Designed miniproteins, single chains, continued (2). Designs and how they scored, part 43

Each design is a single chain, and the fold is of that chain. pLDDT is the mean over its residues in the fold that is shown.

## One batch from the design tools (miniprotein)

Design m5564
Fold by ESMFold2-Fast:
Structure m5564 (fold): chain A 68 residues (1-68)
Amino acid sequence: SKAELVALLNEAGRMLREGKVEEAIKHLEKALEVATGEAREHLKKAIEALKEGKYDEATKHLVAAVLA
C-alpha cells in the first residue's frame, strides 16, 4: 500500500540522517517489494544513487517516489 511505502521511506530517511546508509538501503529494498509504477522507478534510482554515494540525487528520487 502507499501508506506502507511512505512508512518505509520515512524510516530510510531517518537512517540516512543518522549515517546508517546500509540500513537505509535495506529499508528501500523492502519498499521496492510494494512499490509500483513511477514510485518503483524512483526507488530503484534512489538505491543506485545511495550505493554510489550520491546523497542529493538519492534524496530527490526519494521525494519523487513519495509524490508518485
Scores: mean pLDDT 82

Design m5565
Fold by ESMFold2-Fast:
Structure m5565 (fold): chain A 72 residues (1-72)
Amino acid sequence: MTEKEKIVNTEVALALLAAAAHLGMISVEDVKRAVEEHFGKETAERVKEAVENGDLQTALDIIREAADEKLK
């Protein structure tokens, strides 16, 4: 698997985790931990705030932007 494919797969996995937290299936803290591991603390805190506010679209946009920056 290429580095680009790894980044895209990470984006998809984190998007699914954010959606699961939005639906109450997992904790917001689990999503924050996963995002922090792959995209860093600042991105993780932004995603956590968006999910806690019920703004799934903003959380997905933050994850996409972080993945796009790694693909540059």
Scores: mean pLDDT 83

Design m5566
Fold by ESMFold2-Fast:
Structure m5566 (fold): chain A 53 residues (1-53)
Amino acid sequence: LVEKVKELLAKGKKVLIEGTEGPDQANAEITAKELRAELGVADDQVNALALPR
């Protein structure tokens, strides 16, 4: 996962981790936060996206 995210960011892409509102959204937000910390990127590069039910 981390290596694929690095490749996408190197190509000028942004990454969205999608999760349905509720537990999946919380997991998506945690994943995005950990990826940002590990890669040293801003929240505009790697974000979590809440999907409506």
Scores: mean pLDDT 71

Design m5567
Fold by ESMFold2-Fast:
Structure m5567 (fold): chain A 102 residues (1-102)
Amino acid sequence: KAQEYLNKGALAMREGNYDEAIKYYEKAIELDPNNVDAYVGLGNAYLKKGEFEKAIEYYRKAIEIDPNNAAAWYGLSLAYRKLGKFEEADKYFKKAQEIEKA
């Protein structure tokens, strides 16, 4: 039921309309507060905007709801890498790889 807003958010992301994507992902969360994909989408949108600390907050929220969401761990890794925190980035990347190989 949040899926329509997730689809609109994903389309906005592909078009580079990151502020519009954020708006749609926020609407998805209003309809389903535990929607992991919407939190990953928010993380991705903020990451593309260069708001790395905000991206980390949303990826952490996604992981809190679903610790086995590999996309959230990859996003967290990339955000830490963008902040120059390479040890944390590698740790989170390995976690994402473990989840995908399980």
Scores: mean pLDDT 89

Design m5568
Fold by ESMFold2-Fast:
Structure m5568 (fold): chain A 56 residues (1-56)
Amino acid sequence: SLAEEARRLAEEARRLAAEGRGADASQKVGMAVKYAREAGDEEALELAEEAGLTVS
């Protein structure tokens, strides 16, 4: 589902950020937020936004 993909992308973004790949991490965060919004899943959206704070 889009919500599950959003959660996977958020976790991948956190891993990429930890590896110093900020640009790739930022791209994944953007996709995670988009998928979470399209799914209407508030929990997935919160996870995506939290991943965004980690990347910033």
Scores: mean pLDDT 81

Design m5569
Fold by ESMFold2-Fast:
Structure m5569 (fold): chain A 60 residues (1-60)
Amino acid sequence: DEELRELIKQLEKKLEEVKAAGDEETAKHLERTIAGARAALASGDPVIIRVAIHELKTLL
């Protein structure tokens, strides 16, 4: 899903900024969220992908 890939890319950029700011706890949270989103994309399950998209939009 292209939308999920774009959201992952945006979240990865946010992660770089958070790491630069020294917020380690937020960085770990974003890393887990990105890993979950990538797993959702790899699953190919439309329901799992849809849930991941909604979760990422809440963070962006």
Scores: mean pLDDT 81

Design m5570
Fold by ESMFold2-Fast:
Structure m5570 (fold): chain A 55 residues (1-55)
Amino acid sequence: SLEENLENLRFGLDAVEAKSAAEQAETGQPPSPRDRAAIEALRRQIEELERQLEE
């Protein structure tokens, strides 16, 4: 369902953000380009599904 897909995407976003934050704390460096791209892609997908649910 759309609701299950949204929940899975939000869980994935939280996981990537947590991993990125931990790596930043350890290295003192900004988020990797890969992690930033993944976060942006997940946010876009979440916005798309939320829009569909509001219709």
Scores: mean pLDDT 82

Design m5571
Fold by ESMFold2-Fast:
Structure m5571 (fold): chain A 73 residues (1-73)
Amino acid sequence: MEELDEKLRRAVEEGRYVLENVEEVAKELGISPEELREGLARSLRAAAEFARRHGASEEAVRALEELAREAEE
C-alpha cells in the first residue's frame, strides 16, 4: 500500500501542477494547452480506476476524478 499511496499522491500533485501551469507546460512539450488538458484528464481517470481496483481510499480516487473533471474544462 505504501507504493500505491506514494504514486497516487505524486499523480495528484503532478496533475495539479500541470493544470495550474497548463500553458507553460504545453509550450515546453510543444503541444496545445487543450491537448495537454485532454491527456491529463485521461491519465487521471486511468489512475482513479486503477486506484479504485487496488483498494485506495475513496478520498484519493475522488481527488483524481475531480482533477480530471477540472482538466476537461
Scores: mean pLDDT 78

Design m5572
Fold by ESMFold2-Fast:
Structure m5572 (fold): chain A 84 residues (1-84)
Amino acid sequence: EAEKAVEEALELAEEAIKKAKAGKALEAAKLAKEAEEAARKALELGADPIKATAALLAAIGAKVEALIVAKKLGDEEAVKEAKS
């Protein structure tokens, strides 16, 4: 379960980056938030700290990308979501 949570976090972070590159800032922010939650859950479940930390960093990177796109588009809802 812990290892599966790491895998889910990485998949969600990758999807978030794809949405951000497509200009879908709100979807990207929501997916990045789910990725961060999955990575944190993996750490709580005792996943390999190196793998879980890599997943968390990927999620944070996706949130930053979503925030940049959201600010560029003036999408206030996406900015709020990316900051949460």
Scores: mean pLDDT 82

Design m5573
Fold by ESMFold2-Fast:
Structure m5573 (fold): chain A 97 residues (1-97)
Amino acid sequence: SEAEELLKKAKEALKKAEEALKKGDYEKALEHLEEALDHVEKAIKVATEEHLPEIKKLLEELLELLREVLKKTDDINKAIGLILRVIGLLIELEQKL
């Protein structure tokens, strides 16, 4: 599905963000986090159009967590921990789609 493809792209962007944070490349990490955010926002739109309220709710929770990661880039270890949690939620969502 279109939503599943968007979530796969978000997960790839998050993995790149984690790698960039571990290397100390904060500018590149922010770029990839913003890419992940864009893909999740598009997935919410698709889930809304397909009338999938449970998937939409999980995607909105995911969006909120991604916004929290962007605000906590000054705490690298906390940002990495949140990214790993978000990747876990994306894997769970892919299994439900």
Scores: mean pLDDT 73

Design m5574
Fold by ESMFold2-Fast:
Structure m5574 (fold): chain A 60 residues (1-60)
Amino acid sequence: MEKAKEYLEKGDFQEAADLVVQALVNGNYEEALEIAKLIVEKSKSEEAVKAAKELIEKLE
């Protein structure tokens, strides 16, 4: 979680997305959802926000 926030603050959206993928691969859906919600909240990229919202809907 802390690392995801740090990446988003730096504008490293790819690194934040990689953390979501790692959480999903490990079966940690709660962590993946939390990171996706952070992307929606903190990201300035419309594309990143859309992708994160789609992931949240898919996991819920």
Scores: mean pLDDT 74

Design m5575
Fold by ESMFold2-Fast:
Structure m5575 (fold): chain A 71 residues (1-71)
Amino acid sequence: SKKLEAEILEALGLMALTLGDYETAIRMLREAIELAGEADAVTLEALARAYEALGRHELAAELRREAAERA
């Protein structure tokens, strides 16, 4: 199911984030959002952390604002 696939991609993205593989984290988390058709606060915050680690501070701030609205 798309829900289960999205959950697996989110878990993989979070794991990549903890390992410092920011590019993989971004790819997995974005795929999870596309597959789910929505983004929860946890996924948006994780995506923001990955972008901030790569120096994309403005994008990270935007994602954190969206996460706060969904929390």
Scores: mean pLDDT 87

Design m5576
Fold by ESMFold2-Fast:
Structure m5576 (fold): chain A 77 residues (1-77)
Amino acid sequence: GAVEALRRMLERALEHAEKNPEKAAANNITTFADFLVKLAQELGVGREMAELLEEAAEKSKRPTVAEILREAAERAR
């Protein structure tokens, strides 16, 4: 389903970002999270996307990335 696809897209983006320096990772995740929020809202699953982003923020080892994910979750609601 749509939520499963969004989860996989987010997971892959976070795995890719972990290979980059903090600033590049933050910029990449900011752009991609904004894209996922818009896509989820168009699909009518914004609330589920917010939950996925909040879960990812809790698991993040990078404070700046965690903050970006939490802000994106608030926008997805």
Scores: mean pLDDT 82

Design m5577
Fold by ESMFold2-Fast:
Structure m5577 (fold): chain A 80 residues (1-80)
Amino acid sequence: NAVENLKKAIEAAKEGKAEEAIEALDKAMKEVLKNSDDPAKATALVLQLIGAKILLEQGKFEEAVKVLEAALELAEELAA
């Protein structure tokens, strides 16, 4: 579930755990790509997740959390 993996990524990012956050984010991205009924929204979500991953790799946890929270809202819309 992309929503569950994004929630895990946000929690890990808030704790400064870059490796755990990136693993959860990669799982969420794979689930979006496999299970999306809206290609345009899925593409937008994947681009947000790529941005968040770059921020996590740079240790910018506060900015990564903001991007991941926006991505979570879009993922919840896709899951509804």
Scores: mean pLDDT 82

Design m5578
Fold by ESMFold2-Fast:
Structure m5578 (fold): chain A 62 residues (1-62)
Amino acid sequence: EKERLKRNAEFYERMADIAEAQGRYDEAAKYYELASVFYEQAGDTEKAEEMRKRAEELRAKA
């Protein structure tokens, strides 16, 4: 189960990176927030915090 949650987190992190590269900051922030939730559920608190911080930074730009 944790491996699946980590895979989901990585998927959303990748989607966020693509959206950010395209200048879609609102969408990128939403994907980073989703990645944060899945990383936290997988027990990766450090990654979850990193994703949450990135989402907040992008929301400020949107």
Scores: mean pLDDT 84

Design m5579
Fold by ESMFold2-Fast:
Structure m5579 (fold): chain A 85 residues (1-85)
Amino acid sequence: DPVRTLLTVAEAAKKALEEGNLEDAQIALTFAHMVLGMLKSAGETELAEAVQPHVDAADKAVREGNIEEALKHLDELIAVLERMR
């Protein structure tokens, strides 16, 4: 279940950020990008397009060290994924 996989990854990234662990958040988001690549290859374009902007925004915020902004984008990602499952 790609929606459940992405939700688990998003929840892991959020937990890492709540603990101030930018490294673990970055690892989780890297895995999210790999899952998105697999979804695109499998023709799951609608799911990939719905979640890609939130993953990209969270990744950018983590790379900038902006934990507050990253958490906002991860909450948006989790909300999108919860509506799709």
Scores: mean pLDDT 86

Design m5580
Fold by ESMFold2-Fast:
Structure m5580 (fold): chain A 68 residues (1-68)
Amino acid sequence: MDEILRKIAEDILSKYEKDPEGVIAGLKESIENEEALEKFLEGLRLYEEGKKEKAIELLVEGIKIEKK
């Protein structure tokens, strides 16, 4: 996994812990690619389930799709 993308994913999770509704709303507003948005939302759901590693993987996939 790219270390930079992993750090971005961890920053998203940190912000999500402080403001989950704001992060979800921000993603829905700013992410134009539907597949990328689905990966971000599934990642956040897995994080709530305690699956941090899988959450980071899905967030990284979402970032890659959106920046493609």
Scores: mean pLDDT 81

Design m5581
Fold by ESMFold2-Fast:
Structure m5581 (fold): chain A 59 residues (1-59)
Amino acid sequence: MSPHLRVLEEAARLAVAQDDREALRVLVESLDALLAAETDPAQRARLEALRAELRARVA
């Protein structure tokens, strides 16, 4: 797994646990940028799943 993806997953888990809506919004923006550049289908699936979970919490 990419070190950047691991850091984002850890940050997302913490933001969800703390209900930090601003951090969740920033993480969604970061995930959108990573998805635009990601070509690995397995990594894309993980990023899309994480993004969907975080978007559900802030939208």
Scores: mean pLDDT 76

Design m5582
Fold by ESMFold2-Fast:
Structure m5582 (fold): chain A 58 residues (1-58)
Amino acid sequence: MTKEEKLAEEFGKLAKEKYGLEITTTDGEEIGKKLKEAGISSEEASELVGEAVEKLNK
């Protein structure tokens, strides 16, 4: 069980809740591509990562 897997899972939950995106991959490049295709800015993506990190540090 890796930190990358936990982060990707939490990030995927937030992306689904906020933008309706289903992200099941731990590959950062694929995640970034899906976010861009959905019209999510790099700033918005950074905010989602920050929220996911905060939830994991709870």
Scores: mean pLDDT 73

Design m5583
Fold by ESMFold2-Fast:
Structure m5583 (fold): chain A 77 residues (1-77)
Amino acid sequence: MEEEIRKLAKETKELYEKAKELGDEEAIKLVEQAQNHLIRAINALARGDEETARKHIEEARKLIEEAKKRIEEKEKE
Protein backbone atom coordinates (compact mmCIF):
# COMPACT_ATOMS: atom_id res chain seq x y z
CA MET A 1 0.00 0.00 0.00
CA GLU A 2 2.77 2.53 0.88
CA GLU A 3 4.63 1.50 -2.34
CA GLU A 4 1.40 2.08 -4.30
CA ILE A 5 1.03 5.56 -2.75
CA ARG A 6 4.66 6.38 -3.65
CA LYS A 7 4.10 5.31 -7.28
CA LEU A 8 0.90 7.39 -7.56
CA ALA A 9 2.62 10.40 -5.91
CA LYS A 10 5.40 10.25 -8.55
CA GLU A 11 2.77 10.04 -11.31
CA THR A 12 0.88 13.09 -9.92
CA LYS A 13 4.17 15.07 -9.91
CA GLU A 14 4.77 14.25 -13.60
CA LEU A 15 1.15 15.07 -14.52
CA TYR A 16 1.28 18.35 -12.55
CA GLU A 17 4.33 19.47 -14.54
CA LYS A 18 2.62 18.57 -17.86
CA ALA A 19 -0.64 20.31 -16.86
CA LYS A 20 1.26 23.49 -15.89
CA GLU A 21 3.18 23.38 -19.20
CA LEU A 22 -0.13 23.12 -21.10
CA GLY A 23 -1.79 25.85 -18.97
CA ASP A 24 -4.72 23.52 -18.24
CA GLU A 25 -6.18 24.78 -14.95
CA GLU A 26 -8.75 21.94 -14.79
CA ALA A 27 -6.01 19.28 -15.17
CA ILE A 28 -3.95 21.03 -12.47
CA LYS A 29 -7.02 20.95 -10.19
CA LEU A 30 -7.58 17.22 -10.80
CA VAL A 31 -3.93 16.46 -9.95
CA GLU A 32 -4.12 18.61 -6.78
CA GLN A 33 -7.27 16.71 -5.70
CA ALA A 34 -5.47 13.39 -6.32
CA GLN A 35 -2.50 14.60 -4.23
CA ASN A 36 -4.88 15.54 -1.38
CA HIS A 37 -6.37 12.02 -1.45
CA LEU A 38 -2.85 10.51 -1.32
CA ILE A 39 -2.01 12.68 1.74
CA ARG A 40 -5.23 11.43 3.40
CA ALA A 41 -4.24 7.84 2.55
CA ILE A 42 -0.79 8.31 4.17
CA ASN A 43 -2.43 9.78 7.30
CA ALA A 44 -4.90 6.87 7.47
CA LEU A 45 -2.05 4.33 7.20
CA ALA A 46 -0.17 6.14 10.01
CA ARG A 47 -3.26 5.48 12.20
CA GLY A 48 -3.52 1.82 11.08
CA ASP A 49 -6.73 2.52 9.11
CA GLU A 50 -6.05 0.50 5.95
CA GLU A 51 -9.72 0.62 4.84
CA THR A 52 -9.78 4.45 4.74
CA ALA A 53 -6.32 4.48 3.09
CA ARG A 54 -7.56 2.12 0.32
CA LYS A 55 -10.62 4.31 -0.37
CA HIS A 56 -8.42 7.41 -0.75
CA ILE A 57 -5.99 5.52 -3.03
CA GLU A 58 -8.92 4.46 -5.26
CA GLU A 59 -10.23 8.07 -5.45
CA ALA A 60 -6.71 9.31 -6.28
CA ARG A 61 -6.47 6.72 -9.10
CA LYS A 62 -9.77 7.93 -10.62
CA LEU A 63 -8.61 11.57 -10.52
CA ILE A 64 -5.21 10.63 -12.03
CA GLU A 65 -6.90 8.78 -14.92
CA GLU A 66 -9.20 11.78 -15.55
CA ALA A 67 -6.18 14.13 -15.55
CA LYS A 68 -4.30 11.80 -17.94
CA LYS A 69 -7.21 11.75 -20.41
CA ARG A 70 -7.49 15.55 -20.29
CA ILE A 71 -3.73 16.02 -20.82
CA GLU A 72 -3.68 13.51 -23.73
CA GLU A 73 -6.62 15.35 -25.33
CA LYS A 74 -4.68 18.66 -25.11
CA GLU A 75 -1.53 17.04 -26.58
CA LYS A 76 -3.40 15.79 -29.68
CA GLU A 77 -2.97 17.93 -32.79
Scores: mean pLDDT 83

Design m5584
Fold by ESMFold2-Fast:
Structure m5584 (fold): chain A 76 residues (1-76)
Amino acid sequence: MKEEAEKLLEKGEEEYEKGLKAREEGRLEEAIEHYERAARLYEEAAKLGEERGKEKALEAEIEAGILRIEMAVEKF
């Protein structure tokens, strides 16, 4: 179970890094998608006992939320 939780954290980190890269390249929609996937993976890791996943999931959700607001504002 702990080993499985750690693998989910690693997958979440991979998705978070992809989101960060997409954001750097100005691909905001792709960045949001990657951050949301990272948050889901981190939350699953937390459910399996890896508490660090909870904080990381919140961070990923915040990043996705910021980009969603930026995109909504830029549409006007």
Scores: mean pLDDT 83

Design m5585
Fold by ESMFold2-Fast:
Structure m5585 (fold): chain A 83 residues (1-83)
Amino acid sequence: SMKEKLQVEIDVALALMQASIAIKYSEDKALAEELRAAVEAGDWEAMAEALARILVADGWLSEEEARRLAEEMVEAFRRLEAL
């Protein structure tokens, strides 16, 4: 349905917004640059991994919470590609 397609697009947009904020404000500039490069390349797996590592390094998430977030982000991009 259109509502299901809209939800997938919203999930992807939120993931990209979170990545953009992390790039701008992260204290780990090396991880921020890895995240920027992954976003520019459209490498969803690398983007999810780099964002997860930033969130752990900055103390926002545990390693397990970050792993789950990364898996959810990759799944959202996979579903978007299937639309």
Scores: mean pLDDT 83

Design m5587
Fold by ESMFold2-Fast:
Structure m5587 (fold): chain A 69 residues (1-69)
Amino acid sequence: GSMEEAARKAYEEAKKLVEEGVDPLTAVARAIQLLMEAGIPLDEAVRMLVEIARKDGDTELAKAAESLL
C-alpha cells in the first residue's frame, strides 16, 4: 500500500488504543513507531498523523501529535 494507507492504518491503531484507555500521547507514539518501521521519517509521520486526526475531528489525538514537533 501507499504511505497514506500506512498513515491511516497507524491512525486507526492510535484511535483504538485511546478507546482501550491508553493515553493519547502514548497512542500517537505507537502510531509513529509503526510509520517509522514502514520507512517514513519521524517529522513526516507526525505531520501525517496531525492531518488525519484533524480531518477526522479527533482534537485529542491531533493535539497530542502536534506536541511532538
Scores: mean pLDDT 84

Design m5588
Fold by ESMFold2-Fast:
Structure m5588 (fold): chain A 68 residues (1-68)
Amino acid sequence: MVAEGLRRGLGGDLEAAREALHRTMEAAGLPPLDEEEVRRAVATVRQGLDDRLAAGLITEEQREAFLA
């Protein structure tokens, strides 16, 4: 659930990421995330992909697949 929402956010659909994360938090009885927290989560995943690409751990095609 969370991973799918973050993946959608990486593709530019921040609203889908926010909705998926909010549903996950509500189902777990946790407080909802605000938009800034969602943006930070998406940015963290994007940075991780960029770091892995720079280190040669993934290909550019694999990075693009995560964004599609």
Scores: mean pLDDT 67

Design m5589
Fold by ESMFold2-Fast:
Structure m5589 (fold): chain A 116 residues (1-116)
Amino acid sequence: MAKELAEAYEEAVKENPDDAGSYIGLARAYLELGDFEKAVEYAEKAIKINPNNPQAYTLLARAYLKLGRFEEAVEAAQKALKIDPNNKEAYTLLAEAYRKLGDEEGAEKFRKMAES
């Protein structure tokens, strides 16, 4: 379960602090646990090790959305799209962030991109 997974990945990064995959696992586990600040921290660590993985940016965007940091969520999702322009999850996250920012037309545009 998410708590046991977080503990396992925390031990893994103590043994290998350059393991980007373990930081991605930590970010995902802390998102599931509702600790969105830790999810941001570990997603940022994954990005520092491998800045070309769109999954780390989509996890960062999800964490920012949960924290109400909508402009930062947009920035992170846009970085994921720069790496992978067909990333449907990043378009879904952009649509949600734009809706939260009050841009319903922008939200609808990105929602359609996520569905294509």
Scores: mean pLDDT 87

Design m5590
Fold by ESMFold2-Fast:
Structure m5590 (fold): chain A 60 residues (1-60)
Amino acid sequence: GLGEEALRLAEEAGSELARRAAEAGLKGDWQTAERLGVLGAIRGDEAAARAGSLAAKAAL
């Protein structure tokens, strides 16, 4: 599912922020996943932005 895809993206990119976002979404914490994704976008961490968005959608 989307949560597993978010985790895969985080692992392939080696982004700790992306991994945290993906794990939050897999635990059903969509707000944390979304916030970490937004933080990734602000910092230019594309993997975190994408993983956070996918994980948040999976947890909704």
Scores: mean pLDDT 81

Design m5591
Fold by ESMFold2-Fast:
Structure m5591 (fold): chain A 82 residues (1-82)
Amino acid sequence: MQKIEFKEYVSKEEAKKALEEAIEAARKAGLPEEEVEQLEKWLELIDEASDHQITLAYKQAQALLLYIEGKPEEEIEKLFEE
């Protein structure tokens, strides 16, 4: 099981890794290109992003991974509330 670690701020390296894993998983699962493009956009901007934006990108990557695993949307939404 992938352990989701809640941090006040996530490092750029952790966010990049999560985004790369989410992009790969999304492509393999045949998700819409629009969802993949959003993650690729976050990956490109991460080096210029604020700590809050980096953390948000990490949460978006984690949310997509949970979605691909078949977790209900309510559990995914909690990732942004907790």
Scores: mean pLDDT 71

Design m5592
Fold by ESMFold2-Fast:
Structure m5592 (fold): chain A 115 residues (1-115)
Amino acid sequence: MEEAREKAREAAEAAREAARAGDAEGAAEGGRKAAEGGIEASKAGGGGRGGAAAGASGAGAEFSASLGDAEGAGRSAEAAAYGAAVAGEEGGEEGEKKAAEGARRGAEAARRGAE
């Protein structure tokens, strides 16, 4: 359980570092991996962890959009939406808040990347 949470967090950080290095595809993939790990942790331990995954994926989408990578931004936004859905089903108040923020950031980033 904690291993899945640590993988999700590390994937989110990897997404940010990839974006900083100018690797738009790495940023998108890291965001998706963070969402997958967060969802797995949420299923094993109960609700709220999907919200952290949604937030991480939303951040990845923002970075992809800032690099002009519409495809990467879209992929990260999808991961953020999926994490938000899981958090909404099982999450407490904190998980729901993070899920809403992550989904919002992901959606805005995907739209900007498509411009």
Scores: mean pLDDT 62

Design m5593
Fold by ESMFold2-Fast:
Structure m5593 (fold): chain A 66 residues (1-66)
Amino acid sequence: SAEGQFERGKFLFSQGRYEEAAKEYKRALELDPNYAEAWRNLGEVLEKLGRLEEAKEYYEKAKELE
């Protein structure tokens, strides 16, 4: 489920496993592209990876979905 992938992403993020967290958040978004929290959390992961322009795009997407 999208929620299951999202929770796995949160767990991996809490472990500092940012690239794996990004993968799970992207899987959640494949299942539910309107999952605003997954877009926002993916932005946070991209910030941790130093990919600031990509993070900005994902934050804007999350904001659009409100």
Scores: mean pLDDT 87

Design m5594
Fold by ESMFold2-Fast:
Structure m5594 (fold): chain A 72 residues (1-72)
Amino acid sequence: GPLEERLANLAAFRAELDARVHSVDEIIALGRRYGMSENFLALAEALRAEGVTELSGAEFQRLGLRHHLRTS
């Protein structure tokens, strides 16, 4: 169902991020390809606006946690 597809896409996206460092533009493109939320895309666009050029999967997860704690 849609939840299983979303979880599979999230797992694939995370695996791709963890495989190598990606530019923020690549992360945005991957996020769109795997159907990530508007909140995710907004976070990535904000990182681009702040001058972040590339991130590892571990760095993105760390920043995502900080964003969640700040906005929740």
Scores: mean pLDDT 71

Design m5595
Fold by ESMFold2-Fast:
Structure m5595 (fold): chain A 95 residues (1-95)
Amino acid sequence: GMNPELERTVKDLKIKLKDYDVPEEELVELAAIHLLVLMFPHEVSEELRKKFLTETNPEELKKLAEEIKKELSERGKEVLEKLKKGEEVPVPTSP
């Protein structure tokens, strides 16, 4: 099953995007990216992170998600795949 943070984020996105009938698979990916940019803010530019966290349009969120995936390091890509699978990822303590 999904980890509790991923499940909560998916539920929050379902409420936020309720008028758009976004498929659950897409909601899980958006939720995983949301958690990644919150837990690992240094993986992406601050501007892209802020745009993604404040966007309410699902088509724009998908475009921002693709841009985020392009900016991710190899480690960031591994973290995203683990988050999508609901696996535990240690939060970096780096400032």
Scores: mean pLDDT 76

Design m5596
Fold by ESMFold2-Fast:
Structure m5596 (fold): chain A 76 residues (1-76)
Amino acid sequence: MSVEELIEKAVEAARAGNLKELTKYIFELADKTGIKPSTAVAIVLRAVGLWLDGASPEEIAEEVRKAIEDAIERVK
């Protein structure tokens, strides 16, 4: 699976509130791109925090996408 496909699957899982799939795809992205495990955990926890605060599915998906893109940028 490409990096782009993994990003879309992670974002879709976040939108759906599927923590298991979100965690799976975020860690697959980390392994493929060099994102540190601590950063992967932080992205998952950010999504969880937004779900608990009652953020919309669209807001959660957008924040997760941004966090992934920022993390990939930092591993250069």
Scores: mean pLDDT 85

Design m5597
Fold by ESMFold2-Fast:
Parts: structure tokens; C-alpha cells; sequence
Structure m5597 (fold): chain A 89 residues (1-89)
């Protein structure tokens, strides 16, 4: 499901990408990449609150798995999504 989600994301099928990434997370809840890409798909749809939550989960998983670089990337995405959410308010 992760690879199908990536393909949908590349094609701009963001709603379909969300469905595939959710299924990937159900199959493997420790998949930080699936949470990260879920955050990207929500961001592309302007769903910034859902995007922030997905990136926060990705950050948590990446830190738990000992990947500080990807955790830092998720932090930057959270900051950007929060800024977009503030502009929407």
C-alpha cells in the first residue's frame, strides 16, 4: 500500500494517496514514512490540521526508530503547516 500511495501522490491523486497511506499505517503502525507522506497529501489538499497531526506522528516514529534527520524534516513540515493554518484563520 505504501508504494501505491506514493504513485497516487506523484500523480496528484491526493485523496487516493491518503487512502493508501492510511492502509499502509494499518499494516505497519511504525511506518514513519507513511505518516510523513500522509501529512504531505493532507497539506496538498489544504487540510493543515490533519497534516500537522500526521507529521507529528511521523516525527514521533522517526525519533523512536533513531532517525533524527527525518524527525527534523517532519518538524520543519509541522512549522510550515502551522503557518499555512494561521494564514487561513
Amino acid sequence: MLEKGKEALRKGDYEKAIEYFRKAIEENPDNGEAYYLLGIAYDKLGKYEESIKAFEKAREVFKKKGNPVFASIADKRIELAKKKLEEKL
Scores: mean pLDDT 85

Design m5598
Fold by ESMFold2-Fast:
Structure m5598 (fold): chain A 87 residues (1-87)
Amino acid sequence: SLAERLARLMKELAAQGKSGLQALAEALLELLPELSELEARLAAAYALERVVGTTFLSAAEFAALSDETLVAIARVALEAARRLAAR
């Protein structure tokens, strides 16, 4: 499952000394090319929820996201995770 793949990568990244948010963001970016469109959307929503504390997209808006937008969301989540880890 997506959750099992994500948990495995996060564990590997945590073993490298990365913070929970940093590990999450990097694992999502690594998995993104291998995900179905739906899994990529779910991964992006999860990253947003963890980084900003809530998702603000409706289900219909989220379902309409392009792959380019999903990659952009994942990059923003990674940048935000790095900033939070530096605090």
Scores: mean pLDDT 60

Design m5599
Fold by ESMFold2-Fast:
Structure m5599 (fold): chain A 62 residues (1-62)
Amino acid sequence: MKLLAVVGRDYTAKRPDELTVKKGEKVILLEEVDEEYYLAESLATGKKGLLPKSVLEAVGPV
């Protein structure tokens, strides 16, 4: 089941496999990669990449 989350704070990608996001943007959580990261898709840009769990809040299923 996919979850829709809202970005709680700005985050700039530190690696090529990470997403850059802004506070208030919406992302689809595709997969939990590890204890610190989700694989997510940005609804603003359509790009996929890793995001730290600490910058997101879950709003429920899409």
Scores: mean pLDDT 77

Design m5600
Fold by ESMFold2-Fast:
Structure m5600 (fold): chain A 61 residues (1-61)
Amino acid sequence: MEEERQRVFETLKRAYELLKAGKWDEAEKLVDEEIARLSSPELQELLRSGYKAIKAEVEGR
């Protein structure tokens, strides 16, 4: 439970760094793989929503 929540936050942070480095395909694959591993619907939605926000931030630059 807490382990999965920490992995969501770590995945979002890593995805943000990958997006800033121009590695969009790797960021999307990382997020998709983590969503598939999560058993909690709330954590899956948190990761999806967080990723959308991060993508919007990077795309807006």
Scores: mean pLDDT 80

